Designed miniproteins, single chains, continued (3). Designs and how they scored, part 101

Each design is a single chain, and the fold is of that chain. pLDDT is the mean over its residues in the fold that is shown.

## One batch from the design tools (miniprotein)

Design m11724
Fold by ESMFold2-Fast:
Structure m11724 (fold): chain A 96 residues (1-96)
Amino acid sequence: SVEEFIEILEKAYEELLEKHKDLPPSVQEALRRAFEKAIEVIKENPDLSPEERLRLAGSAMLEEIDSADLTPEQRDLLHALVGELLRKIREELKKK
């Protein structure tokens, strides 16, 4: 369900922040905005499969990051963090 996918996304995001406590505030804020955008687009598309939701969430997060006023170094870091987040979500989806 959409609700179950959002729960997985939220848990993965919390685990990512716990692992990366020393992220610069600007990177944390950009990641938070990307995460919120992912939730928004998932809620707008309730009829997708879990794999389609994962792809949509990833695309939405990367688009938000790429549109933000960030340095190249911050953008590269955020792309890596989004990749880690998507891997965490995929592992949780394999358990269902």
Scores: mean pLDDT 84

Design m11725
Fold by ESMFold2-Fast:
Structure m11725 (fold): chain A 61 residues (1-61)
Amino acid sequence: MEIDPEELELAIEYLKKKKIFGPVTSEDVEEIRKYLEEKLGRPLTLEEAARIVQHALEKLK
């Protein structure tokens, strides 16, 4: 699956700002989903947000 580079960058910035570098909770994913939805101006499913977060965490190793 292809992740939009802008979506990935926003997720990375959010994780760095909140100092989240490891496994995320369902509540963390929902907060990130809302943040990305607001920034991107489009609705995001919880599953889409979870995949974006997974890739962002991969970049933050």
Scores: mean pLDDT 76

Design m11726
Fold by ESMFold2-Fast:
Structure m11726 (fold): chain A 71 residues (1-71)
Amino acid sequence: LSPLELRVLAALAGGPKTAAQLARLLGVSQSTVSRTLDRLLARGLVEKRRVGRTTLYSLTEKGRAALEAAL
């Protein structure tokens, strides 16, 4: 995992967040977060759910295991 991928997983361990919330929390652009989330989604480490007009990202069990292995 890249440092940014680990930071995204760690932020999601605190609960579901939008890409915009992750960008603000991590101090990076929303496009950078979106590309990082796409890679994590492809690997099954995060999942997404639409709630109304909002897309929330959450940590999967596989993502939690990967985060714990990196700590």
Scores: mean pLDDT 87

Design m11727
Fold by ESMFold2-Fast:
Structure m11727 (fold): chain A 52 residues (1-52)
Amino acid sequence: DYEDKAVKYALEGDYDKAKEYMRKALDDPSVVGGAGRGRVIGKFERAVKERE
C-alpha cells in the first residue's frame, strides 16, 4: 500500500521516498476524491510532525 510506504519512509526520515510514495498514493484512482486525498495527506502530515 503506497499510503503505508509513504508514512513508513516519513517516520524513517527518508523524505524523498516518502514524497514519492505519497504522490503514488494520491494518483491511485481509489483516492482521487477530496476525502480520499485528505486522508492520505493527513496521514503523511501526522508522520512528518511525529518525526520532527
Scores: mean pLDDT 72

Design m11728
Fold by ESMFold2-Fast:
Structure m11728 (fold): chain A 75 residues (1-75)
Amino acid sequence: DDKIRQAQRIMSQMSQDDRDRAIQQHRDISRQRTQDVDPSLQGTVIDTASSLVSAGVLSPDDAARISTDSVQRMF
């Protein structure tokens, strides 16, 4: 969990291009917890998750999971 917060601070210093790749790496771990989630859906939501991480609201791992859950609950 400390690693997630550390990654968040690093991402804030990184460029947008690197941020997207770092988020994808953390997303791979999050997918392990949400294996039943649609990969297509996550692809769209991850863009929002990246913004949340940069804003210092959520970590990549939590953002990816929460975003996916939020989209599913859109209905």
Scores: mean pLDDT 56

Design m11729
Fold by ESMFold2-Fast:
Order: C-alpha cells, then structure tokens, then sequence
Structure m11729 (fold): chain A 68 residues (1-68)
C-alpha cells in the first residue's frame, strides 16, 4: 500500500526530471511537492489518506506542467 504510493511518487520524480518542457525552477518546485507527498504518505494512517496525498501531488504536478 504505502510501497505502491512511494513507487508512484518516484515515477513522478523521474518524469519531472526527464521532462524537457520544465525549467529548472519548475522541476525544483515539482520535486519539493513530491518530497512533501512522500513524507505525508509515510505519516498517513489510512489507505484513503495515502490515495488522497498521491492524487493531490499528481494534480499539482499536472497543473504545473500545463502552465509551463
């Protein structure tokens, strides 16, 4: 459960780092969002919280890419 969420966040990190459309500043902001989400996942007590954390991070990253 948490392992799958952390793997998803790691895949997002790789996607961000390898995305040529993002500036270094945008990549840094995205990485900070992902790292915060990882900490929140480790602290989460329910599967519903884990899912909400991952979904929120994914949406915020998608919005960042859409604006760039």
Amino acid sequence: MKEEALKTLDQLKKFVLNNPRLSDEEKQKALELIDKAKEEVLSAETPQEVRRIVNKASVEIAELIAKS
Scores: mean pLDDT 80

Design m11730
Fold by ESMFold2-Fast:
Structure m11730 (fold): chain A 55 residues (1-55)
Amino acid sequence: MTVTIPSGFTATLEDGKVYKEGETIEVPDSVKTLTLSNENMTITVPVEVFSSLEF
């Protein structure tokens, strides 16, 4: 599943890898959630939600 990191956020995968805003990543089936963070908040988002949302 392909996910594009929304503007203003940094994404962290379960393996600890960090991706910058605007990067497109291929998320393996073993990864169920992404952690998004910016200066003010950290949120955990199911990968399935990203497949239906454009940021």
Scores: mean pLDDT 73

Design m11731
Fold by ESMFold2-Fast:
Structure m11731 (fold): chain A 75 residues (1-75)
Amino acid sequence: MELLEEARKALKEGDAEKAYEYVKKAIEEDPSKAVEAVSVFAPYKDDEKVREKLREWAENHPLEEVREKAAALLK
């Protein structure tokens, strides 16, 4: 997924907000890849901006798989 490649680049550059937008678009474009898309944040789970977005998804995302994966990364 090209959007996930862009998200990984944004995270390497320290832009968690831009990465969040790319991952959000990737999930909307292909929901079957949603868990894989959320996993892009796994190496950055200790970043406060990333944790904020993962908490939002764990509570409010319409896909249960996304909520579960986001919650797991916050542990």
Scores: mean pLDDT 81

Design m11732
Fold by ESMFold2-Fast:
Structure m11732 (fold): chain A 74 residues (1-74)
Amino acid sequence: SVEELLKRAQELLKRIDELIAKHKDDPDTVFLLELLKDQVETVIKWLKEKGHLTPEQAEALLDRVEAVIDKLEA
């Protein structure tokens, strides 16, 4: 559902902010994390707007972001 995807996106934003704080002395990692944050915020915007993004497409985009975040947390 759109509500579940929005909740997932908000949890990813929280994880990204925590990683930015953890890596604040690493400008390259912070730059990557800010780009991922922008992508998640765009997904949230498109999920709220009709005709821009299917739930399946949103899920695939969030899966991609989450895979990068999982590697940075490991």
Scores: mean pLDDT 84

Design m11733
Fold by ESMFold2-Fast:
Structure m11733 (fold): chain A 86 residues (1-86)
Amino acid sequence: SSELEQQLARLRAQLERMRATSKELNEITKLVEQALRLIEELRKAGKYSAADEFMARLLEILFSPLSTKELIEKLKELIEELKKIG
């Protein structure tokens, strides 16, 4: 929970700089929470290597200098890949 809270706080700060709307903030927050939940399900299933790889990819997306639109697109792509593996 502490790691999730720190990641969400950094994301909110990034989105504030991007002048994201409340709707875009809610969408990105929900996508990040969904990705983190799916990564945790991989870990619970014993797929530790895959969980670690997807966590690294999530962090790369979140800390890359992306526009709001690009960030949403990359998060959706990551979630679709996670769904195919779980």
Scores: mean pLDDT 82

Design m11734
Fold by ESMFold2-Fast:
Structure m11734 (fold): chain A 62 residues (1-62)
Amino acid sequence: SQVQQYQKTQVLIGLLGIARDTEVEILLKQGKEEEAKKIREEMEKVIEQLKKKGEELKKKIE
């Protein structure tokens, strides 16, 4: 179960990274630089939390 949770967390991190980059690109193309920066920062915080969760799961898998 820990291995499966780790794998799911890694997949989710990848998907959120793609979603972040896509949304930021759309906003930048619209000239909304401040909104793009805010969305990038907000999504990066979520990704960082998931990365920390993945690190804790990996330590338990050892």
Scores: mean pLDDT 85

Design m11735
Fold by ESMFold2-Fast:
Structure m11735 (fold): chain A 62 residues (1-62)
Amino acid sequence: MEKEKRERERRRQAARDSVDGWQATAGRSIDEMRATVEALLAAGRLSEEEARDLLAVLDERE
């Protein structure tokens, strides 16, 4: 339980940091960032869990 919770917390924090970086550096829209997450998932550069966490952060910022 604790290990899974800490792992999810780390992934959620990393996802927030990534979205903050994209907004600060590129001024990208939520739709553009969502497309980037989908492209990285399709390329195997993100796990399903990582992509899910990133999409959840983007959904919160709509």
Scores: mean pLDDT 72

Design m11737
Fold by ESMFold2-Fast:
Structure m11737 (fold): chain A 99 residues (1-99)
Amino acid sequence: MEEALRELEERARQGDPLASYVLAMLEAAKQKKYAELGKLIVSLGRLLGLEVSEELLAPPRADLKIDKEVLIKELERILKATEDPALRKALEEIIKLLK
C-alpha cells in the first residue's frame, strides 16, 4: 500500500489528475468527509467516462446525509473501470475505510 501511495503522490506532483483525485478521496474518507468524497467520486467518474449516480449529484443542503453504501457502490464501479494498479489499490483502501 505505501508503495502505491508514493507512486500516486509522484504522479500527482507531475500533474496526473486521476492520481490527484484518488489521493483527495483517500484523505476525505480518512477524515469522514463523505459529502466531499461524493463530489470527488463524481469528478473521477466523469474523467473515466462513467455515468454518475444521480444520488451523488443531489444539490448541496446543510442537512444532506450521504449513504455510505452509495459511495461504496460507485467506488466499486470506478475500480472495475480502471486497470491502473496504483489507482486500484487506493480505491480498495477507500472502500475498506467505508466498510
Scores: mean pLDDT 74

Design m11738
Fold by ESMFold2-Fast:
Structure m11738 (fold): chain A 80 residues (1-80)
Amino acid sequence: HMERAEKLLKEGEEYEKNGDFDKAAQSYLEAGRHYLEAGDYEKAIEAFLKAARSAVKSGNYKLATEAGKLLQDALDKLEA
């Protein structure tokens, strides 16, 4: 799923450039999940941080909370 994760990350970046922070947050969250599944914890951390930031900008605090929990999981796996 690494190719899909990279495409989702780029889609999130495009949404963010266009000011669509809710779609950006969703795309970043999905990218992070694919990176996490692939074992790319550094990229998962990057994606979840971008997801949380975009979610806060869009007022989607539920998604921001979810991204924060997944960020913690990715950090724990990177440090283990």
Scores: mean pLDDT 86

Design m11739
Fold by ESMFold2-Fast:
Structure m11739 (fold): chain A 55 residues (1-55)
Amino acid sequence: AEEYRELARRLQAAGDFETALAAREMAEGIEEGKVLPEEVRRRVEALLREAQARL
């Protein structure tokens, strides 16, 4: 969860608002004890891995 928030902040600073939003929603979902729909979670994980590779 913390990693996703930090990643979202870094992505937002880099101008990657779409991936930053996805990372923030993932962090919020985890902290709230919720899960995103499987297809959305899969997309978010893919975006986060791509973003981490770029950061």
Scores: mean pLDDT 71

Design m11740
Fold by ESMFold2-Fast:
Formats: C-alpha cells, structure tokens, sequence
Structure m11740 (fold): chain A 79 residues (1-79)
C-alpha cells in the first residue's frame, strides 16, 4: 500500500527531525540507503547506519525508532 509506505517515510522523517539540524541530511541519506539495501546486506547496513547515527549525537531510542521505520518501509516494498 503506497499510503502505508508514505506513512513509514513520515515516521523516518519525524525521527530524523529529533536530531540536530546539521546532522539531519546525513541521517536521511543513511536511512535511504538502508531502505534500498538488499536483504542479504540489511543487517550489515543497519549496523553501519546505527553506529553512524550514534556518532552524529542520536540517542539509542532515536536510532531504534528510525531503523524500525526504515525496516517497515522495506517490508512494505517487498510485500
């Protein structure tokens, strides 16, 4: 459902908006790359995105929320 995919995108944007403004473009790129990652590489790309977002000053809760939204978007694309 395209509407559900848009909603997942909105949730990712909301999670990114909790970060400092200077780090939001990098976080958006990391999450976009995660959504586009092959499933075979998902765990590797997720781990890299998690570490990078934490290095940008995101809290573990913010990172978990953003990654959960990205995984939901990926699952909708594969459904």
Amino acid sequence: DADALVAAGDEMRAAIATLPAEHQPEAKTLLSELVAAPRERWDEVEAQAREKMLSLGATPEQVDRAIAAARRARDLLDA
Scores: mean pLDDT 78

Design m11741
Fold by ESMFold2-Fast:
Structure m11741 (fold): chain A 57 residues (1-57)
Amino acid sequence: MELADLSGVSEEKIKAVEDAVRANLDKPLNTKEIAKELGLSTEEVDTVARRVLAEHL
């Protein structure tokens, strides 16, 4: 799968998504809710979440 272009996303927001993913490793991740809270698209949140999960696994 191709990753979304994150060039328009600030490093601060990327870290916020990473923290949210790590806090929910034992639960189904609600990417839509995270996107809404951080003002990001669902595709951007999914891209960051996949990177964190790949590093964890």
Scores: mean pLDDT 72

Design m11742
Fold by ESMFold2-Fast:
Structure m11742 (fold): chain A 71 residues (1-71)
Amino acid sequence: SEIQRLREEGEAKIAEGQRLIAEGRELIDQGDQSGDLTLINRGIGTVLRGIGLVFEGELLRKKARELEEKA
C-alpha cells in the first residue's frame, strides 16, 4: 500500500541518516585527536547530511500517519 511504502521509505532514510551521523562523529573525533581540521569539517558535513535524512524520513512517516488517519 502507499501508506506502507511511505513508512518503509521513512524508516530507511532515518536508518541511513543515523549511520551518517555516527560516521561523522567518528571523523570529528579522529580529526580532533590529530588536529586535522579537514577531517573535522568533513565530519561536520556528514553529520549535517545525516540530520537532513532523519528529517526527511520523519516527514515521510508523518505523511503515512496522516493518510492512515484520513482512511
Scores: mean pLDDT 88

Design m11743
Fold by ESMFold2-Fast:
Structure m11743 (fold): chain A 93 residues (1-93)
Amino acid sequence: MEEEAKKAIEEGDKVMDEAAPVIRRLESLGTREALDLAVEITLAIMQLYVDKKAAERAIKEGDEELVKEYIENIQKTIDRLKELIARARELVA
């Protein structure tokens, strides 16, 4: 469980690092569509940070069920971020 949580957190960190240059390109493009997409990516990153902190706390408290719930939430947010990044890359191509 702790190993699975750590793996999910590491995957999340990778996707967030990948998102940063994409957000900068969207902001540089400056169209309404690009700015709206940058906002959606930013909100997904914020959700990932919240769930990451919650997962770390659940691990410390030994709440295995809560850890599983946050891992699922982290994975869903990672999948959404990957989708948003793919859309952004097409837009800035």
Scores: mean pLDDT 85

Design m11744
Fold by ESMFold2-Fast:
Structure m11744 (fold): chain A 55 residues (1-55)
Amino acid sequence: MSEEERQRVLEGGAKLGESFGLSREQGLEAARRALEENPEATGADVAREVLRLAR
């Protein structure tokens, strides 16, 4: 994954987290976790981690 793709995933997680009532930091944490488990993590992988935190 390129650095540009990584930044896009992190920003997507932050924005998605905010949409579900989480903080930007929590959204970034979800995106980081998805990337730690799968370096090729997609937006769907990030969404699953965000939804898990929003439970």
Scores: mean pLDDT 79

Design m11745
Fold by ESMFold2-Fast:
Structure m11745 (fold): chain A 78 residues (1-78)
Amino acid sequence: SDVEEARKLLEKAKEALEQGDYDKAIELATRAAELAKGKDPVLEAEALNLLAQALRKQGKTKEAQEYFDKSVEVLRKA
C-alpha cells in the first residue's frame, strides 16, 4: 500500500539524514509525505518534519521553516 511504501521511504530518509546525505533525505522524505497525504496524517507530518530538518542542514532555513509549520498543521487537523 502507499502507506507501507511511505513508511519504508521514511526509514530510508532517516538513515540518509544520519549519514549526512541531505539530498537523498529530501528526495525520500518528499516521496513519503506525498504517499501519506490524506491517508496517514501522523506519517505525513513525520515525513514533512524530516524534510524540514534536511533542508535546514543545507542552509535552506526559510523553506525548512515552511515544511516544519506544515507538519504541525497536518497533525492539528488530524
Scores: mean pLDDT 88

Design m11746
Fold by ESMFold2-Fast:
Structure m11746 (fold): chain A 65 residues (1-65)
Amino acid sequence: EEDIEILTEASKRTVEELRDEIGAAHAQAATAPSDEARLAVLTPVHQRAIRKTNEIIEELEKKRK
């Protein structure tokens, strides 16, 4: 389970980075002139967060077998 613990710590760091990126994107979106411009800023950040989260889950599942 030590490998899972190492992956969990890496996951925490990734989540912290994603939270910072989401926060920055929301701040940028707040200054956007339209809903479409806000979505253009937020969509890639949300898609990246989903992708990275899925990668972490997949890696953890591989360690469980």
Scores: mean pLDDT 73

Design m11747
Fold by ESMFold2-Fast:
Structure m11747 (fold): chain A 79 residues (1-79)
Amino acid sequence: LKEEAIELLREALRAAEAGRDEEAERLAREALELMSKLSPEEAAEVITEHLVAQAKAAGREAEAEAKAPEIKKKTKEKL
């Protein structure tokens, strides 16, 4: 479940980068449905992985990886 949600979000990001907006939206919705079945900690991990992947695509991978533990902690607190 958690790994499947992360993979769907990664595919959604790749589809968006390729200009396949409809496919990206569908994959993102499937990921959200899976995340609704996760614990708060697991959901925080999925969100953190997605944010790191977006930053990596934007050329800010090192910054995102350095901030990943903080993002996960804040996300978990909010959930």
Scores: mean pLDDT 70

Design m11748
Fold by ESMFold2-Fast:
Structure m11748 (fold): chain A 56 residues (1-56)
Amino acid sequence: MREEAEELARKGLLALLEAGAPEEVAKRYITREVAEKFGLSEEEAEEIVRRVLEEL
């Protein structure tokens, strides 16, 4: 689950950032997608997205 959420976040962030989306917009959008798809709280999804973005 966590690993799958991280993969979704990594793929989504890379796709949006490479398409020219602002970092703040990409983070917000992917956080919402991760939370909805994996049934996570917004805070948990934000932590996953933040960590993945720092590793990029």
Scores: mean pLDDT 80

Design m11749
Fold by ESMFold2-Fast:
Structure m11749 (fold): chain A 55 residues (1-55)
Amino acid sequence: MSEETKRKVGEEALRVYALRGRLPTDEDIREIAERLGLSPEAVRRALEELGLREA
């Protein structure tokens, strides 16, 4: 996964936090994946590498 892709995933995670007051859930991850053209698995991996994932 590219560094730029991880940055975009991080930006979407921060938007979720600003809007909902929590880290992305599985539902939020699915929405991020659809918007970025990624699989939900790829978004989860990026969030784990960034330390922004709550299971």
Scores: mean pLDDT 76

Design m11750
Fold by ESMFold2-Fast:
Structure m11750 (fold): chain A 60 residues (1-60)
Amino acid sequence: MQERIDREVDFALDMIKIAVALISGDKETAIKLAEEGIERYKDDPEAVAEFQAWLEEAKA
């Protein structure tokens, strides 16, 4: 059960990193982080959807 909590913390940190990259205007880093998130959380469809939303925002 601890691994589930650790994964949720990692997810939150990945989301923060993407948000910081986007706010900083670093679209390349935001795209890379979103793609890495999709691969890391590919077993979690809800997490994948969140990273895909960030990826679309970064590409806009």
Scores: mean pLDDT 77

Design m11751
Fold by ESMFold2-Fast:
Structure m11751 (fold): chain A 86 residues (1-86)
Amino acid sequence: GELKEKALSYLDKAIELAKKYVPEQYRDEIISLIEEAKKAVENGDYEKAYELLQKAIDVARRAGAPIPLLTALTLALNYVKKILEE
């Protein structure tokens, strides 16, 4: 559905932003969480995707991640939440 495609698009953008802008110390952890969230979305496990995205946002905030990455993650989370509420 359109919401799933939007969530996946923002997850892909978040992975690219994490590769470019997250310090090496936190990069692998953040990317791993986003990739696991992406797999959960692809499999229709939106509850797991929501939990993983919340963890990714928390780690990214603590790591001092740039605003564009936090925005992409928050938009992905909001699309996943909208799927869960339908």
Scores: mean pLDDT 88

Design m11752
Fold by ESMFold2-Fast:
Structure m11752 (fold): chain A 110 residues (1-110)
Amino acid sequence: SELEREHDEAFLELAKISKEEQEKSSEAVRKAGEAAGLSQETIDELVQKVEDGLDGMKEVAKELRELAKKNPKTRKVLEEAAKILEESVKRIEEANRRLLETSRRVQAAL
């Protein structure tokens, strides 16, 4: 049950990190979008993609970088938001890797 406990702890940590990083990323998108003069509809669509999960966060980071290329005045704000999302993605992916490792250890012990 020690390996099962480590797996349960890794699962709970992933859930906590995912929630915290998605909330942080959604807030970064809202603030950067407002500062960049994006429509509320566009901001809401980007936030929904972040809330949909890891792949959505990756897509939004890429979209923010593409938007940054189109307007020099808003470039820094959008690139800083993209960096926040990219760093949040890396933290979630690291927690996912830890969960996968604990899953493999439980499986190997059976």
Scores: mean pLDDT 87

Design m11753
Fold by ESMFold2-Fast:
Structure m11753 (fold): chain A 60 residues (1-60)
Amino acid sequence: MLEEAREALERMEKRLQDNIDYAKTNKDENKIKYIKDVLEPELRRAREGLEQLEAAEKAS
């Protein structure tokens, strides 16, 4: 479980970085908004989910 969550988080981090690099190169306002409104919140939730999963395993 934790390994799969960590792998998913790592893939999300790569996707975020690729989108940031693209937006930075092309100055694409729509892509910048997508990063801020979708990708960054999605990554934050994934990190919170991993922390909750770790806490649940300790509590179990």
Scores: mean pLDDT 78

Design m11755
Fold by ESMFold2-Fast:
Structure m11755 (fold): chain A 59 residues (1-59)
Amino acid sequence: DEKKEKEDLELLRKVLKAAGFSDESIDIAIERFKSMNEEEKEKLRKVILKTAEVIEKEE
């Protein structure tokens, strides 16, 4: 079980859904993320984590 990738994908879905994206757009973003190299994934992960912290604080 590649926990890191699974966690990244769940977090990405959560962030995009909270931002008001459609399920179709979220699925496209997930497929795009899977196609990224490790450097790009790490950069996006940092952005997602910061955004998730904001969402968590609002809850």
Scores: mean pLDDT 75

Design m11756
Fold by ESMFold2-Fast:
Structure m11756 (fold): chain A 66 residues (1-66)
Amino acid sequence: GSKASLLLAGAVALAGQGREEEAIRLIEEAKKAGASPEDLRNAAKAMEQLGARRAAEHARELAEET
């Protein structure tokens, strides 16, 4: 939903600022809010491009959880 998308956008922004722990918290909240595996993978790709590798890995791992 739109809430999950906003949380992932916030996570990408925080990850780009080097705030990876805060980004990871928002990724987890996005998952709870119904973020799809595709949404999480897209966020992970954006984070990887910004150099936020730990947050990107966490988003990819959550995308694999059912």
Scores: mean pLDDT 84

Design m11757
Fold by ESMFold2-Fast:
Structure m11757 (fold): chain A 65 residues (1-65)
Amino acid sequence: SVSLSPRQRELLEKLLEALKNNDEEKAREYKRELLELLFEEVAARHQPSEEELAHAREVMEELIA
């Protein structure tokens, strides 16, 4: 099972609260922070190249938009 870190859990709880309150701006901000944290966690385990990291960053920005 995939376990959430304390920071991932905190950001997810904040994202859910923002969504509950229809706060689109805060929801986007917490979504960005959560995706960034998840990306760093995955990158640390898989040790991607600089080119792979750049491509993943582009995909992440599209997911946030």
Scores: mean pLDDT 75

Design m11758
Fold by ESMFold2-Fast:
Structure m11758 (fold): chain A 100 residues (1-100)
Amino acid sequence: ASVSKTEDLDLKEGESATISISVTVKGGTTLTVTVEVKGKQKVKVSIYLDGKLLGSAILNGGESLSASVTAAGGTHTVSVKVTNLGESGTITVTVTVTQT
């Protein structure tokens, strides 16, 4: 199963926003979190599961970051922090969580 969330983020230089998705899984499920960014600005993207950092990268518009982890059964929170490293502008972020 997959869950996806897209947000338009209006961010000033150095400003951050967080996108969160709750997922409920069976134990031993692999969660893959993919973050796609669109816009003109460079952004720093950090992916967290239950507050634990899974991966981080600097992305240009049109680039993506993926991270995978095996999850215990139950409800988990995926959080994606996006920081604008360029001038003020709109950045469109799509977060997809896939269960395998």
Scores: mean pLDDT 87

Design m11759
Fold by ESMFold2-Fast:
Structure m11759 (fold): chain A 61 residues (1-61)
Amino acid sequence: GPSLEEQRDAVLVEALKRFKEKIDEIEADPSLTEEQKMQKIVETAKEIGAELRARLAALDA
């Protein structure tokens, strides 16, 4: 199977792709103001960051 390093890289790439997709979704929402878009991007970054940290910690267990 994949090495621990390959598994970590895959998790990082997946997190980056998800963040990009969520930013694109937020930016495309015509119902949101620029301030609301920025707030949602910050919230999304915190959520994905927390999930990323948990997934990386699980790989090291």
Scores: mean pLDDT 85

Design m11760
Fold by ESMFold2-Fast:
Structure m11760 (fold): chain A 92 residues (1-92)
Amino acid sequence: SKELIMKVTKALFRAIGTITELDLLQAKLTDAALRAELAAVRAEIEALVKELQNTMKTDPNNEEKINELLKQLEEVFERADRLIAEAEALLA
């Protein structure tokens, strides 16, 4: 559906932005534990994006799987946003 394509597109652009922020913060942080958490959430986003892109290519009519991956991405984005806020507060 057009609505599903728009949701996927929005999620992919958000993933690019979030990964960029995580990479920039990892370069500035000296806290090893927080850096590891940023790296872990980055890896989760990258894995889900790859699975979403592969599903869109190989099985684009599997709306159930696509919606499940989008829900997983939203959960990971919420965790990433909290870690980004924590890292930014530490660097301020």
Scores: mean pLDDT 90

Design m11761
Fold by ESMFold2-Fast:
Structure m11761 (fold): chain A 80 residues (1-80)
Amino acid sequence: MRELRTETLAAMARLSVAVYLRNGDTAGAREAALRNVALMREQGVPAAALAEVLREAARMLEEAGDHEGAAELRALAEEL
């Protein structure tokens, strides 16, 4: 089930970002988002789903005060 796999990977990506942000590590959160999106892309996840994960991670970074990291992830999402 392609959809189930995509949802599971997206949930893991969001959880990884949330864990780093809870610990005050915005740089770690950015790296976690990028690593998980790269893994999802390698596993054939559609560009639309990758963009959604990047936008959600960007929103989380923005709320944590990392405006630069949020802008970087949003720009990457628009390239997909």
Scores: mean pLDDT 82

